# Ledger of designs, part 11: designed miniproteins, single chains, continued (2)

Each design is a single chain, and the fold is of that chain. pLDDT is the mean over its residues in the fold that is shown.

## One batch from the design tools (miniprotein)

Design m4327
Fold by ESMFold2-Fast:
Structure m4327 (fold): chain A 64 residues (1-64)
Amino acid sequence: ALVGRGEAGGARVVVTVEGDTATVEADPPLSPELRAAVIAAASKVRTQEQADALAQTAALINAA
């Protein structure tokens, strides 16, 4: 499994990718729209760097 981690402005996001399945954990919680977008993007994640980049991008959006 790939586990991406991102933090911005006190917001934390963890994206776990196993094949075509993705789980997202965030504090504060993501909006339903952002969560859906992150899960869709996670289907294209193939490397640890991509997982970390996705989680960091989600954290930046969630912190705004």
Scores: mean pLDDT 82

Design m4328
Fold by ESMFold2-Fast:
Structure m4328 (fold): chain A 157 residues (1-157)
Amino acid sequence: GAALRGDLEAVKAALAAGADVNAADHLGTTPLHLAAEAGHLEIVELLIKAGADVNAADKLGRTPLHLAAEAGHLEIVELLIKAGADVNAADKLGRTPLHLAAEAGHLEIVELLIKAGADVNALDKEGRSPLHLAEEAGHEEIVELLLKAGADPNAKG
C-alpha cells in the first residue's frame, strides 16, 4: 500500500479518514513494518505519531526494527529505538536486530544497537551470535567492534 510505496500524502489522508494505524495483513505485516523496510523516514515518523505499535511482530516474529536494521536504514533505526523499540526482540529463528545488522554489514547500525543495550552474545536457533554472522560475511570492522563490546568468540549454541 501507500506506506510501502512512500506515498506520504496517501498515508496522511488514510489516517485522517480513520484508518487503523496498526492494521495487519495475513502475514501480520503492519504499515510501520513496510515503511521501515522500504526506508520511508517521514512515513515512519507519521505512523509513530499516530500511535503505531513499534514492537508489532509479523508472523515470522519480525519487528519494524528487525527490518530497518537488515535494510540499513540508520535514521529509522534511531527513531524506532527512541520510540521504545525492543532492541533485543527475537524473531522465530531467534535472530535479533543486531544479528541482521551484523550479517548485512551495517557498521553504524551495529554501533547504535550496542549503545542502545543490544545483547552482543545473543544466539539464534542455529547457535549463531552476531559475531559469528559478521565473521562468516567478512565484515572485519563489525567483528572488531563486537569483540570490543564483549562478544565471546567461543559462545556455544
Scores: mean pLDDT 92

Design m4329
Fold by ESMFold2-Fast:
Structure m4329 (fold): chain A 81 residues (1-81)
Amino acid sequence: AITKENATELLFQAARAGQLDEVVRILQFMKENKLSVNSPRYAFAASDITSLPASAGLTPLHLAAYEGHLEIVEVLLKYGA
């Protein structure tokens, strides 16, 4: 289930995996809860990304683009990522 605590992490995983349906679902959840979940704009590097420095600025958009998931990139951009 999508929660405020795991929405950003789920978005990272879905974007990397090419799960467009999951990305859209997560983005809709975050849009409806945007005041409570501004994580995509102020996200820190997750510990799951193997000690990347905070300055790396990795976002779900970067992961989707790197993996070649163009439809996910476009959806993320439309939601302001």
Scores: mean pLDDT 61

Design m4330
Fold by ESMFold2-Fast:
Structure m4330 (fold): chain A 85 residues (1-85)
Amino acid sequence: SAVTKAFDVTGDGVDESFIPWALIAADKDGDGTVSYEEFYKVLSALGYSKEDADKIFKYLDKDGDGVISYEELEAIHEEALKLES
């Protein structure tokens, strides 16, 4: 609940700093996508639990492909900013 709320409302989970971190951690060849494994590595390094990381990943995976595109991360950040106001 708290994890989903952070992504839905404010940038505590999806801030500008989070998008570059996910990009850097996942970017090996510049594919523009983040797999669950790479995403979890970033979240784990930030101190998130596996349960919280799984919940965040499901929320960010709008395409349902099991990967997160950089566009999806940007869209979630923009939506969070709209809900903040």
Scores: mean pLDDT 57

Design m4331
Fold by ESMFold2-Fast:
Structure m4331 (fold): chain A 89 residues (1-89)
Amino acid sequence: LTPEQIKKLHELFNQYDVVDKDGKLDEKEFITLYLDKCAHQFENDNHAEFMARYVFRLMDKDGDGTIDFEEFSTYLPWICPALAKELGL
């Protein structure tokens, strides 16, 4: 990732990290982000929510129920091509 791409990803991450602003997204915050940015890839919101939960679990390597910025940025280009394209990835 370039410095400009990292900056855009941080800005996006911070928009949805509304609880503690501790640099982590919980499952609910991530689902909100995914439905807002990636739901257009799916025929209905139920399928989009299922995929959001699935990809959250792939990123949550530690199983603590949150994802940090490193996990989010690592998987984003593979799990949400539309958002990755928007960010120039």
Scores: mean pLDDT 71

Design m4332
Fold by ESMFold2-Fast:
Structure m4332 (fold): chain A 87 residues (1-87)
Amino acid sequence: PRELSDEELREYFKSIDKDGDGVIDEDEVPRIRDLLRSLGYDISLEETRELFKQADKDGDGKIDFAEFKEFYESVVRKVRLGLLKLV
């Protein structure tokens, strides 16, 4: 696992944000999980949903790019701490 650049994270964010409105809805959590698995993270749908809810500080069921970046940093941190496996 490696840290992604801001530009790489924006590219992935845009791939999930189909509406182009600058936010990702909680209904898109399965797409986020699939992205993380494609990047080599052994993460379940339930774990992805939990981390999404933690990043959603407003509790509105949506995250913006800044919250998505924090979400990804939390995934990387869990791997570094041995709390999450690589695929």
Scores: mean pLDDT 78

Design m4333
Fold by ESMFold2-Fast:
Order: C-alpha cells, then sequence, then structure tokens
Structure m4333 (fold): chain A 97 residues (1-97)
C-alpha cells in the first residue's frame, strides 16, 4: 500500500496516464498524501494533466482535499490556467474560495 501510493505520486508527476490507471486498479489510495499534504489530484491539476485528473476523480479522490497551506486542486488548476481541469473539478464539486 505505501509503495503503491508513492508510485502514484511519481506517476502523477511524470504525467504517466497508463501507470496511474494501473496503480489505481491495484488499490493505490487516491486520497493518500505526501509529506506536504499533497494528493495525486493536486499534482495532476498543477501539471495540467486532464486525463490523470479524470482517473483520480473516478477512483474517488476528494476534490476538496487541502494541502498544509489550505490549497486545493481547484486553486492549482486556476493558477495554471487550465480551464478544462477547472471545469472538470467544478463538475466534481470543487468549492470556490
Amino acid sequence: MEELNKELFEAARRGDVEKVKELIEKGADPNAVDENGLTALHIAASRGNLEIVKLLLEAGADVNAQDRAGVTAYDLAKASGNEEIVELLKKAGAKER
């Protein structure tokens, strides 16, 4: 479980859609956090990877998860200017601040 979650963060950072899908199918926790309180959803949203965002939300990722600074995936998607991810997160129930 711990190793699957670590690989999930690494796959999200690389934009490796196939590996993210494989890890979720193997039982990686889409809500696992790294040392900064970041989820894989935060990483995918900040990097603009729409397909990984979709996979994580479908797997039950908390769209409103906050890092240690209270930042959400929605905040990161807005900062990156990726309107498709912003709209996807809004449809999934993201709260505006």
Scores: mean pLDDT 82

Design m4334
Fold by ESMFold2-Fast:
Structure m4334 (fold): chain A 116 residues (1-116)
Amino acid sequence: SKLGEELLEAARAGDLEKVRELLATPGADVNAKDELGRTPLHLAAYAGHLEIVRVLLEAGADVNAKDIFGATPLHYAAIAGHDEIVDVLLEAGADPNAKDTLTGLTPQDLRDLPKG
């Protein structure tokens, strides 16, 4: 949907005010998916937008949503090194043992990989 596309872009870009506006719009799907199956929560988690992550979770975002490779928002936060977002997602019920289908790695495995 157009609202879903705008929400995905606002979450990716870090536009907190627009995320709040779009979530307040009737018919907004907090779990809208792009062509790779990524939700606003995946994109905000990867980009490091902590407050947007919190707003999406409050709005009922699926903390364990899977993209086309089985990767969750927790995988995205972990590979990007956003430790505070990892903690927020875990507190919200993210599964630290979920394996993606591309690498077979868990979010914990991704946190333990060398960064650099």
Scores: mean pLDDT 85

Design m4335
Fold by ESMFold2-Fast:
Structure m4335 (fold): chain A 100 residues (1-100)
Amino acid sequence: EKQKKIDELRQKAIEAIGNGNYDEAIKYLEELISVFEENNDLKGLAEAYLTLGIVYYNKGDYEKAIEYFKKAIEYARQAGDEDLVKTAENYLKKAEEKLK
């Protein structure tokens, strides 16, 4: 049941991103973050913050993208997910290069 709500919110976020509806995507990702916070799901938080950072990157909001990629790295490290840490670090580097 928790997984069903997570899957529904994830699908809505992906659909909104695919349609360029970034404000709707942000709304669904914030709802996902709330669910993962309630469940203490560190990997879920890392994935949601990574996706939120990518959305802000696509909007051209590189400062916000950097903020969320840093949160993704923090939660990924706490979750012990080294691949997710590396992925978030690569996105962080790309966003930082845009501000130069």
Scores: mean pLDDT 88

Design m4336
Fold by ESMFold2-Fast:
Structure m4336 (fold): chain A 96 residues (1-96)
Amino acid sequence: MEELLREVFQIFDVDGDGVITEEELKATLKKLGLPTNDIMINALFNYADKDKDGKIDFEEFKRMLEFLVELSKHGGINSVEELAKRLLEAHRAYLK
């Protein structure tokens, strides 16, 4: 599972610097065709960014995915692994 999560993290880490900014998060979600709402993205980012440094590292990213799973249980996504697979598939579809 960690390898899958790192692959998904790399999709969001556009600059390859090992952290995700709010701008990268917004751009990547929009690119993947996922619902993007500034209020929701700000809430997700603030939840994940425990240190309030304006960046999400890999551990904080895992927390964000766990929160998204809780929000998405009524949509049929029941695990971080399932969400990660869907994000990876969306990225692959975008590249085609």
Scores: mean pLDDT 72

Design m4337
Fold by ESMFold2-Fast:
Structure m4337 (fold): chain A 63 residues (1-63)
Amino acid sequence: AVGSYVVALRDYEAKTPDELSLKKGERVIIEEIVDDDWVRATSLSTGETGLIPASYLREVPAP
């Protein structure tokens, strides 16, 4: 859901400038659900925002 805190289940390498690169275990906040496969998220480690496959993420309790 938008505003949810999630964690990366595995490393993701950005394929385009619009995508977000993540390391396994990195925490992000979901900014927007783009479609069934993609979300726009902000990394809590770097502050960078980008698109990432929803299947790479798992929801976690808010801090």
Scores: mean pLDDT 77

Design m4338
Fold by ESMFold2-Fast:
Structure m4338 (fold): chain A 73 residues (1-73)
Amino acid sequence: MTKAEKELEEFLASLSENEKKAIKELEKVGLDKEKVEEIAKKYGLSVEELKKKYLEIQVLEGMALIERGVASL
């Protein structure tokens, strides 16, 4: 696995069950302001914390895709 894939796995393992569920719902609906606020309230999370964790996952996923492409060279 790439280094970014390992970091993603470790980050996901550090999340609470509520954070994991909230992120899964955000993946379905995207970062729409109203939807983020509803999901954050549903799982007892802050909007800011939820957005930061979701964006970190997106960054790590993107880096893992790039590293896999480079590894083929």
Scores: mean pLDDT 75

Design m4339
Fold by ESMFold2-Fast:
Structure m4339 (fold): chain A 69 residues (1-69)
Amino acid sequence: EIKEIEEKIEELRKEIKRLEEEVERLRKEYEENPSTENVARLTGASLRLIGLEFELELLEKKLKELKAK
């Protein structure tokens, strides 16, 4: 269980890094062309990033609780 959570945390960190790069690209596209479509794409990617960061926080908290037992 602990090892499985650690592996999932590692996978989430890699996915977060990839999504951060995507958000950065979309932000540049929005700055060059502030269209409704570019706003929607940037907003969607940013919300996905927030969701993954929240999931990472929950897993890290759970891992600490399990290691404290």
Scores: mean pLDDT 82

Design m4340
Fold by ESMFold2-Fast:
Structure m4340 (fold): chain A 65 residues (1-65)
Amino acid sequence: AVPAHRLALSRLLLRAARAGNLDAVRGLLELGADPRYKDAEGRTALDLAREAGHEEIAAVLEKAL
């Protein structure tokens, strides 16, 4: 099971990646957000960043995997 704190950070990571907030993505990863966490549709933060065209965020997330 994902710890409650890490689950909250991982959910914020998905939102930050979709929104294109690079600073939030970096901060959430440093705090221990799970880059492998999947949303209800099976998408990771990397998938959401790629779908939204945020290539710099996608590169940061690829390094975190």
Scores: mean pLDDT 81

Design m4341
Fold by ESMFold2-Fast:
Structure m4341 (fold): chain A 90 residues (1-90)
Amino acid sequence: SALLEAARAGDVEAIRASTEDVNARDEDGFTPLHLAALYGHKEAVEVLLEKGADVNARDKYGLTPLELAIIQGHEEVAKILLEAGAVLLP
């Protein structure tokens, strides 16, 4: 998916121009928001949330974009996701 590749790369213009489902999934269940969060692309995360990305979507391993951002140490991305309504499950 062009949108999934743009999210992985942090290509904000390609994300903004995309007409693909913002909640599209790859073979591992990663949404564009998972990939942007995993790779620490702050502006890509903000644009995906603006487009209606599901902040609490789970990949096939049961991980949310917030959990991926925390695991990778992307503090600013984690903060944006929390402010957008992401929850840490107990």
Scores: mean pLDDT 86

Design m4342
Fold by ESMFold2-Fast:
Structure m4342 (fold): chain A 150 residues (1-150)
Amino acid sequence: IPVIVTTPETDPEELADRIVETLRTERPEAVLVLVRGASGEQVRQLAEEVGGLIAQRAPDAVVVAVTGSGEGFVGAGQTPESFAGLLGRERAPLVVLVAADTATAEAVREGIVGVVEAGGHATPEMLAAAEELGERVSEAFAAAQKELGL
């Protein structure tokens, strides 16, 4: 699974270029943007700007941005059908992880490298975290539908 780790202070053009290059080289069918420990206006702004740049540079890319701090979820830039299509795909998405700060980004990068080097065996804790993430993404999506009057 291709993984990009970043922070809210990252230049949106640099992040979009790294995503577009990964889309060309690894050819994932989708981009999943996960936010961990970062919340609020800076993450929303980064996700909107990066999403706009990806839509210009890779218009066929399906991008799902999910913002999660332990008190709220914001799905940016995708429809219900495009999200359901991501979960039903046989190929793993590109994961973009937005960390709260550089130290958190480094710790997460080391953790991802350790998981990849361990041969990608999903531990029970990783499966539980993926299920919890799936539920939270579904809830964020239902909230976004309700705000759009759908």
Scores: mean pLDDT 60

Design m4343
Fold by ESMFold2-Fast:
Structure m4343 (fold): chain A 60 residues (1-60)
Amino acid sequence: MKGLYRALYDFEAKTPEELSLKKGEIVEVLEELDGSIWRVKSLKTGKEGLVPKLYLEEIK
């Protein structure tokens, strides 16, 4: 596990590759693709997808 992150805001997927998140949802970061997009896995649903990194906050 690279790290646990929390969704700062609701995010609505616009493509099949993106993952919708609700504010406060915990995700595992799997891969950093470019400067702005990360591939994550929701710990609540087990689904994977792409989300903007600015919507996520690291849990320490």
Scores: mean pLDDT 81

Design m4344
Fold by ESMFold2-Fast:
Structure m4344 (fold): chain A 68 residues (1-68)
Amino acid sequence: MRPLSEEERKALEERHKARVEASLQWVRDTVGEEYAKALEEALKNKDWEKVDKLSVEIRQKIMEKLAA
């Protein structure tokens, strides 16, 4: 297999961006804008510890809403 070209790398980044945007939209609709903004900022800074912590908090909020 050949290494990815710059064009192929950009195409993959674009696909990942679309998936992330869809996920952020779902988070915004489900638990609110504040969590969506915090998650987006953590992802932009590649702060994986913050991403993991926010994911746990978001999951907890979702479970609370589903239990109600």
Scores: mean pLDDT 72

Design m4345
Fold by ESMFold2-Fast:
Structure m4345 (fold): chain A 154 residues (1-154)
Amino acid sequence: NPELIKRLEELIKEAEKKNTLRSKLLIGIARLVLHYLEVHNTPKAIEDAEKVLEILEEALENGNLQEMADKLEELVKEDPENELTAIVLAMIKLFLGERKLSPEVARALLRAFKDAVENKDEVLLVELTAIFEQSELPPEVREEFEKLLASLKS
């Protein structure tokens, strides 16, 4: 979707002008969303990215990352299969110092990790590995992640 990509690129340009740690986080998230759309060209991926972008635009204007996290948490609750929203939520929570992930978010991230392995998506694999290593996960999710990570080293 050319309009969605243009909006993400415009958000990055506006965030670059602000030169804050918050704006650098939003740039990183917007670049991840652009990458996600390059790998996933489905109607659902486009819809999920549009919802994330709307929340990113609000966060850039008002500076309220906690409100952004709360809105993303509600989206994960409404659609537990929304992998992109779970990734973005985890990035925001870690930036806020909130290391504990809910079982729903942790499971969505685990699915995203499995999909990234299947798609050979090294960008998402690096980002998701960093998220999992920095987060407090349910023991079952931690065990599955460690098994998947070990299989990649074989």
Scores: mean pLDDT 86

Design m4346
Fold by ESMFold2-Fast:
Structure m4346 (fold): chain A 65 residues (1-65)
Amino acid sequence: SMEELGKKLLEAARNGDVEEVKKLLEEGADVNAKDENGQTALDLALKNGHSGVARLLRENGAKLA
């Protein structure tokens, strides 16, 4: 489901899993999906120091919450 893709994207971004982020975006995950605290995947990647994931998300149109 789209909700499941969004949840996986947030988790992959938090964990710094660049390859999983790429796959989820290719599967149509909403790059601007938010968690229960209103944080996007980009917010989580930056908070956790995952510069590679943050760059990939920005290249795909991600914005800060």
Scores: mean pLDDT 85

Design m4347
Fold by ESMFold2-Fast:
Parts: sequence; structure tokens; C-alpha cells
Structure m4347 (fold): chain A 153 residues (1-153)
Amino acid sequence: SLAEEADKYLKEAYKHLQEAVKLSSPEAKPYMQEALDYGIRAGGLLGAAIESSPEHAAGLAKAALEELKTYREYAKKALELEFKIDVERAYRVALHLEKAASHLGKMGDLALKVAKEKGDEEAAKYVEEALKTVDELREYLREMAKKAKEKLK
């Protein structure tokens, strides 16, 4: 089912976020843990929206968008701290965060497909905004990884 596919993406996102937390310095770890908690909650809400009636799906998608915005801010804060402390660690953390965001984006793509197929315009609107939030974070993470890699040459 699409829910089983979404669950696989959520598990991969969780795996990469857990690796980012494990790699994090003591200073960045609290912010990275918040990024994990908000990112996984957002993924769970997107998964719930896929299985929900249109009446509930829009509310779940809106909640997922708000959780993803908070996830983005904590992930950025944690990575900016790592970049100042250990550039090699920041590079590794950025790669795991990008992989996690990629899998959350795939969950969003499934949620958007379902919303459009059901004619749920309000859910589709919130999922499109969630996908934009994920894409903006992924671009930021790729640029941070590139900057870290250049400093390690």
C-alpha cells in the first residue's frame, strides 16, 4: 500500500536523523535531537494524511507543514554550530540530514499524489508548501556539505 511505502521512507529518514544525532557535538546535539523529533512527527503526520478522509487529511497536512518548518530551523541551527566546531563532522552530519530530508520529501510526494487523486485541494496546498520547505532545506544542506568539503581540501 502507499502507507507501507510511506513507512519505509519514514524509517530511512529516522535512520539518517539518528546517525546525525550520534555524530553531533555536545553543543549541537540538543538542536539535532529536536530536528529528529520534529522531522519524524512531520513524517508521521504526512503518513496519517495519506490514509485519512479529506476532512482530516488537510488538518494533518497543515500540522506536518508546521512541524517541518520547525525541523528545518533546528537542523540549520545544529549544522551551523557543527560547522564552527568541526568541519569534517559538519560534512558527515549534512550528508545524513540531506538523506533524511530526501526521504521526508518522498513521503510528501506520496501525500501530494493521494490528495490530488481525491480532489483534496486544501491538503494538496499544505503538502506542496511542506515539499517546498523540504526542498529549501535540502538545497541549504547541499551547499553546507559543499562548503565543508572545500575546507577539507
Scores: mean pLDDT 91

Design m4348
Fold by ESMFold2-Fast:
Parts: C-alpha cells; sequence; structure tokens
Structure m4348 (fold): chain A 100 residues (1-100)
C-alpha cells in the first residue's frame, strides 16, 4: 500500500520518495501493524533529520505513540548512537517545547 511504502521510505531516509507518497495521498500518520511505528518514528530512530523536518512541517503527529508507549522524541533519544540521531532528538525536543 501507499502507507507501507511511506514507512519504508521514511526508514530509508528517502526524502524524495516520502514527498511523492504524501503528495499521492499516503496517510502521514499511518502505523505499522506489528510495531505501531509511524513514518516519523522510523525517520527519528534512523536519524534522518531531513525526513523528520518534512513530516512535521506537513502535519505528522509528533505525539503519536508506538507499541510500548514511546513517541518520536523518546525513540530518537533512546536509540541515539551517532551525531545524526542526536540532532534529530534535539530538533524533536525543540518542536515539542513549542507545541500548542
Amino acid sequence: SLNEKLLEAARAGNLDEVKLLIENGADINAKDEKTGLTALHLAAIEGHLDVVKYLIEKGADINAKANGGLNAYMLAQLFAQNKEQEEVATYLQQVQAKEK
């Protein structure tokens, strides 16, 4: 499905594919049936800051929780093993602090 392709594109960090899928009607908040992970969660875990920024700017639910109750910020912080993942965690913290 379009939603399954969106999850894979976000995990891979393929920003161009993410953009095309959203433009073609993929659900930006679609969850993986097994894990409850959204595109935002997958991009955050993998440290794809460009995909994370795009998804948030297009209205992705920053507070969406995967199975186990973790949101994108918590996942980015928990799985941060490199500078790119740490930059995503910092960005998500800033966005959450400004949420209305």
Scores: mean pLDDT 87

Design m4349
Fold by ESMFold2-Fast:
Structure m4349 (fold): chain A 58 residues (1-58)
Amino acid sequence: MLARAVKDVHTDNPAFLSFKKGDLLEILEELENGLVKARSLKTGKEGYVGKSVLEILE
């Protein structure tokens, strides 16, 4: 499932994904508490992302 970041996110926690507004992410898994596991299409990095900062495109 493809999603777009609606804002910049910066984190020093390596379990969480950092990205810029407009970056495309592939949602790999939907988790509890409004979290998803996603991969950045720009960097190839995987990590946790708050679902509230994503716009689902599919």
Scores: mean pLDDT 82

Design m4350
Fold by ESMFold2-Fast:
Structure m4350 (fold): chain A 55 residues (1-55)
Amino acid sequence: SDAELERTRARWEAAIDRLVEDLRSRGVPDEEIEEVEARMRRQAEAHLEALRAEL
């Protein structure tokens, strides 16, 4: 359902935001943070695509 896709997207966004904030607070270089964020966004996209195929 659309509601499940929205909830899954929101959970991914919240997880990515929390991780980015944690990495910045620990002094991780911005370039490394950008790579981690991009990787997680690709994973989120794949997960949402798979869910859409099942719903």
Scores: mean pLDDT 85

Design m4351
Fold by ESMFold2-Fast:
Structure m4351 (fold): chain A 63 residues (1-63)
Amino acid sequence: SQKYTEQGKQLHRQGKYEESAKLYDKALELDPNNIDALKLLTGSLMQAGKSEKAKEVIEKLEK
Protein backbone atom coordinates (compact mmCIF):
# COMPACT_ATOMS: atom_id res chain seq x y z
CA SER A 1 0.00 0.00 0.00
CA GLN A 2 2.98 2.36 0.60
CA LYS A 3 3.83 2.18 -3.14
CA TYR A 4 0.33 3.30 -4.20
CA THR A 5 0.30 6.07 -1.56
CA GLU A 6 3.58 7.49 -2.89
CA GLN A 7 2.39 7.28 -6.52
CA GLY A 8 -0.82 9.07 -5.49
CA LYS A 9 1.18 11.89 -3.86
CA GLN A 10 3.13 12.38 -7.12
CA LEU A 11 -0.08 12.66 -9.17
CA HIS A 12 -1.57 15.08 -6.61
CA ARG A 13 1.52 17.33 -6.96
CA GLN A 14 0.88 17.36 -10.74
CA GLY A 15 -2.77 18.44 -10.20
CA LYS A 16 -4.13 15.04 -11.29
CA TYR A 17 -6.49 14.78 -8.35
CA GLU A 18 -8.91 12.15 -9.71
CA GLU A 19 -6.02 9.85 -10.72
CA SER A 20 -4.41 10.46 -7.32
CA ALA A 21 -7.66 9.47 -5.56
CA LYS A 22 -7.76 6.18 -7.54
CA LEU A 23 -4.26 5.29 -6.30
CA TYR A 24 -5.26 6.03 -2.70
CA ASP A 25 -8.29 3.76 -3.23
CA LYS A 26 -5.82 1.03 -4.32
CA ALA A 27 -3.76 1.59 -1.15
CA LEU A 28 -6.92 1.23 0.97
CA GLU A 29 -7.88 -2.01 -0.85
CA LEU A 30 -4.57 -3.45 0.43
CA ASP A 31 -4.74 -1.84 3.90
CA PRO A 32 -8.19 -0.51 4.96
CA ASN A 33 -6.72 0.85 8.22
CA ASN A 34 -4.19 3.11 6.48
CA ILE A 35 -5.19 6.43 8.09
CA ASP A 36 -2.65 8.37 5.98
CA ALA A 37 -4.20 7.04 2.75
CA LEU A 38 -7.71 7.95 4.01
CA LYS A 39 -6.58 11.53 4.76
CA LEU A 40 -4.81 11.85 1.40
CA LEU A 41 -7.87 10.44 -0.42
CA THR A 42 -10.06 13.05 1.32
CA GLY A 43 -7.72 15.85 0.19
CA SER A 44 -7.61 14.66 -3.42
CA LEU A 45 -11.41 14.27 -3.58
CA MET A 46 -11.88 17.80 -2.21
CA GLN A 47 -9.46 19.21 -4.82
CA ALA A 48 -11.34 17.29 -7.56
CA GLY A 49 -14.61 18.91 -6.38
CA LYS A 50 -16.04 15.63 -5.04
CA SER A 51 -16.94 16.98 -1.59
CA GLU A 52 -19.76 14.46 -0.95
CA LYS A 53 -17.42 11.52 -1.55
CA ALA A 54 -14.82 13.21 0.69
CA LYS A 55 -17.42 13.31 3.50
CA GLU A 56 -17.93 9.54 3.15
CA VAL A 57 -14.18 9.01 3.62
CA ILE A 58 -14.11 11.32 6.68
CA GLU A 59 -16.94 9.27 8.26
CA LYS A 60 -14.71 6.17 7.99
CA LEU A 61 -11.95 8.05 9.88
CA GLU A 62 -14.35 8.90 12.75
CA LYS A 63 -15.14 5.25 13.54
Scores: mean pLDDT 78

Design m4352
Fold by ESMFold2-Fast:
Structure m4352 (fold): chain A 59 residues (1-59)
Amino acid sequence: GPQLAEAVEDFEGKKPEELSLKKGEKVEVLLEIGDHWVVARSLETGKTGIVPKKYLKVI
């Protein structure tokens, strides 16, 4: 099934490719980019973008 994760704290994206998340927001992890970033899709907004891995906890 899809790899699910939850934002452990608020993340405010500073660039258009970055996905802003609120603490507790659920995402699907689509791809890992290196050691520090993932491509994720928000299950609440449907928006896709990159997020630092440290802001996500795998469910």
Scores: mean pLDDT 86

Design m4353
Fold by ESMFold2-Fast:
Structure m4353 (fold): chain A 67 residues (1-67)
Amino acid sequence: MVGDYYVAREDFEALTPEELSFRRGDALEVLREVDERWWEARSLATGRVGLVPKSFVEPAAERPAPA
């Protein structure tokens, strides 16, 4: 199951209520794959869940701590 930690590479602004806004350096927990371009993820900073573009995030080297 895809429950792994990622870090935002770039700022992303949600265009729909289903998408998750985040800033570069935000820690994200990937919950599931929606399709080849989008993951459903939880923000560790806010606790919000939404769609994140895979191209805007990268794998975290270590488990990120909440801000």
Scores: mean pLDDT 75

Design m4354
Fold by ESMFold2-Fast:
Structure m4354 (fold): chain A 107 residues (1-107)
Amino acid sequence: SELNRQLLDAIINGDVERVRELLAQGADVNWADSLGETPLHIAARLGRVEIVRLLLEEFGADVNATDIYGRTPLNLVLDSKSVISDETREELIKILEEHGAVRTKET
């Protein structure tokens, strides 16, 4: 839908308030793109800490949703060491695990 596309764009841009507005308007927090990536996958992969918190704490995002490769948002955070700082990665791991994220494969 148009709302789901706008939600993706807002996440990519790091626009926290726009993400909140779109979800309040009925954008699907668990919408999956052609790769099976949900809003939470994309926010986590991009290191969007505040958006990850928003998706989990206010809108009940599925913390263990899997993409077409069987990867969870936590898997993407653990694998994306080159694109986010160590501090951001550690914060995202803590947030995701606090909300019930399961490590399907330990490194």
Scores: mean pLDDT 84

Design m4355
Fold by ESMFold2-Fast:
Structure m4355 (fold): chain A 58 residues (1-58)
Amino acid sequence: SAFDAFDRHGDGYITLEELGATLREQGRDLSDAEVGALVAAADKDGDGRIDRAEFESL
């Protein structure tokens, strides 16, 4: 799964900052608004973090 590459802290969550940084490091030219939209689409709790199940739903 791609989740393990994005979960840089190994805590089972991806923060907005980790998602944006990892995608840009992989050559994905995403704006902060686009990263925020991905987090908002996955984050059902509104805590600004994505767990594994939420990430796999993207």
Scores: mean pLDDT 71

Design m4356
Fold by ESMFold2-Fast:
Structure m4356 (fold): chain A 121 residues (1-121)
Amino acid sequence: VNERDEDGRTPLHLAAEFGDLARVRELLAQGADVNAKDKDGRTPLHLAAESGSATRPDDAVEIVRLLLAAGADVNAKDNDGRTPLHLAAENRGGGAAGKRAVLLAGGADLTAKDKAGRTPL
């Protein structure tokens, strides 16, 4: 369940990136490491926040909610110092506003600065 591909990504990273809600539920039930980091220092929550399904925006928001409920670090920083909220704020795809709202309700730090000195908002 926590095996890594060539980019250091687990199955949970890929399910979160591609908006596969059913697969996210299955992997979390199997004890997937919700805070695993890929080669870019990104967690599944980073990929869920960055990606969005244009056809299933509600699934994208629910994936963020499920990862947070499973103990995802809402303020995890990737190798560029970016949090999931930074990635959600940059992306205007389906569910972007809903993902930001769930991250903020989960305790996302609005004052966190990336390596370029930028906050999420």
Scores: mean pLDDT 80

Design m4357
Fold by ESMFold2-Fast:
Structure m4357 (fold): chain A 90 residues (1-90)
Amino acid sequence: MLTIPLNLSPEERAEAYLKELDTDGKDGKVSAEEVRAFLKKYLLPDASEEELDAYVDAYLKAYDKDKDGYISFEELLEGIKKDVKDSKVP
């Protein structure tokens, strides 16, 4: 599988992440499990399970208003752009 380069713009990086994350390509939504797997694979490969859980919780708290474990792609994209721009993501 492809590793997403760190030298992409925040927009390109977020778009590439969403393309890799969304295998269904229909609803513009990602589950908590998909966010967790995405973080482990592309942003935090050496992170502990505890660290990954903390990041997933932060994204869900910020974006999952329905508490159903799904975040819209637009909301996830915005969060990723902010984290990349603020250097909060490795």
Scores: mean pLDDT 63

Design m4358
Fold by ESMFold2-Fast:
Structure m4358 (fold): chain A 125 residues (1-125)
Amino acid sequence: PADEYGTTPLHRAARAGDLERVRELLAAGADVNAKDIYGLTPLHLAARAGHLEIVRLLLEAGADVNAKAGGGFTPLHLAAEAGHLEIVRLLLEAGADPNAKAIGGLTPLDLANGNEEVEKLLREA
């Protein structure tokens, strides 16, 4: 069950990097695409935090790779901003839109913060 902020146990486990808890919750039928009050899914939180194996598990469980949070931010925007190269790669392989536009027309490339390897991946996508 979600709290007053729409935060589910799966959101908390994904943010914390608790791989075993993520597995347990998904096996128990947790909603992989649940959104909190900011429109963030567990995939957004795992991608921002750099938890590669949790990102993989959530995608395998049917997470929407192109889910939009408040302001139109996708998991790919958050992974690019955080500089998580292998998560950026995994999200693109899973069908993330490299040209998705958030508020102000911001793309994942705009948020890559001068990380040359992430920027190269996004330009070639």
Scores: mean pLDDT 91

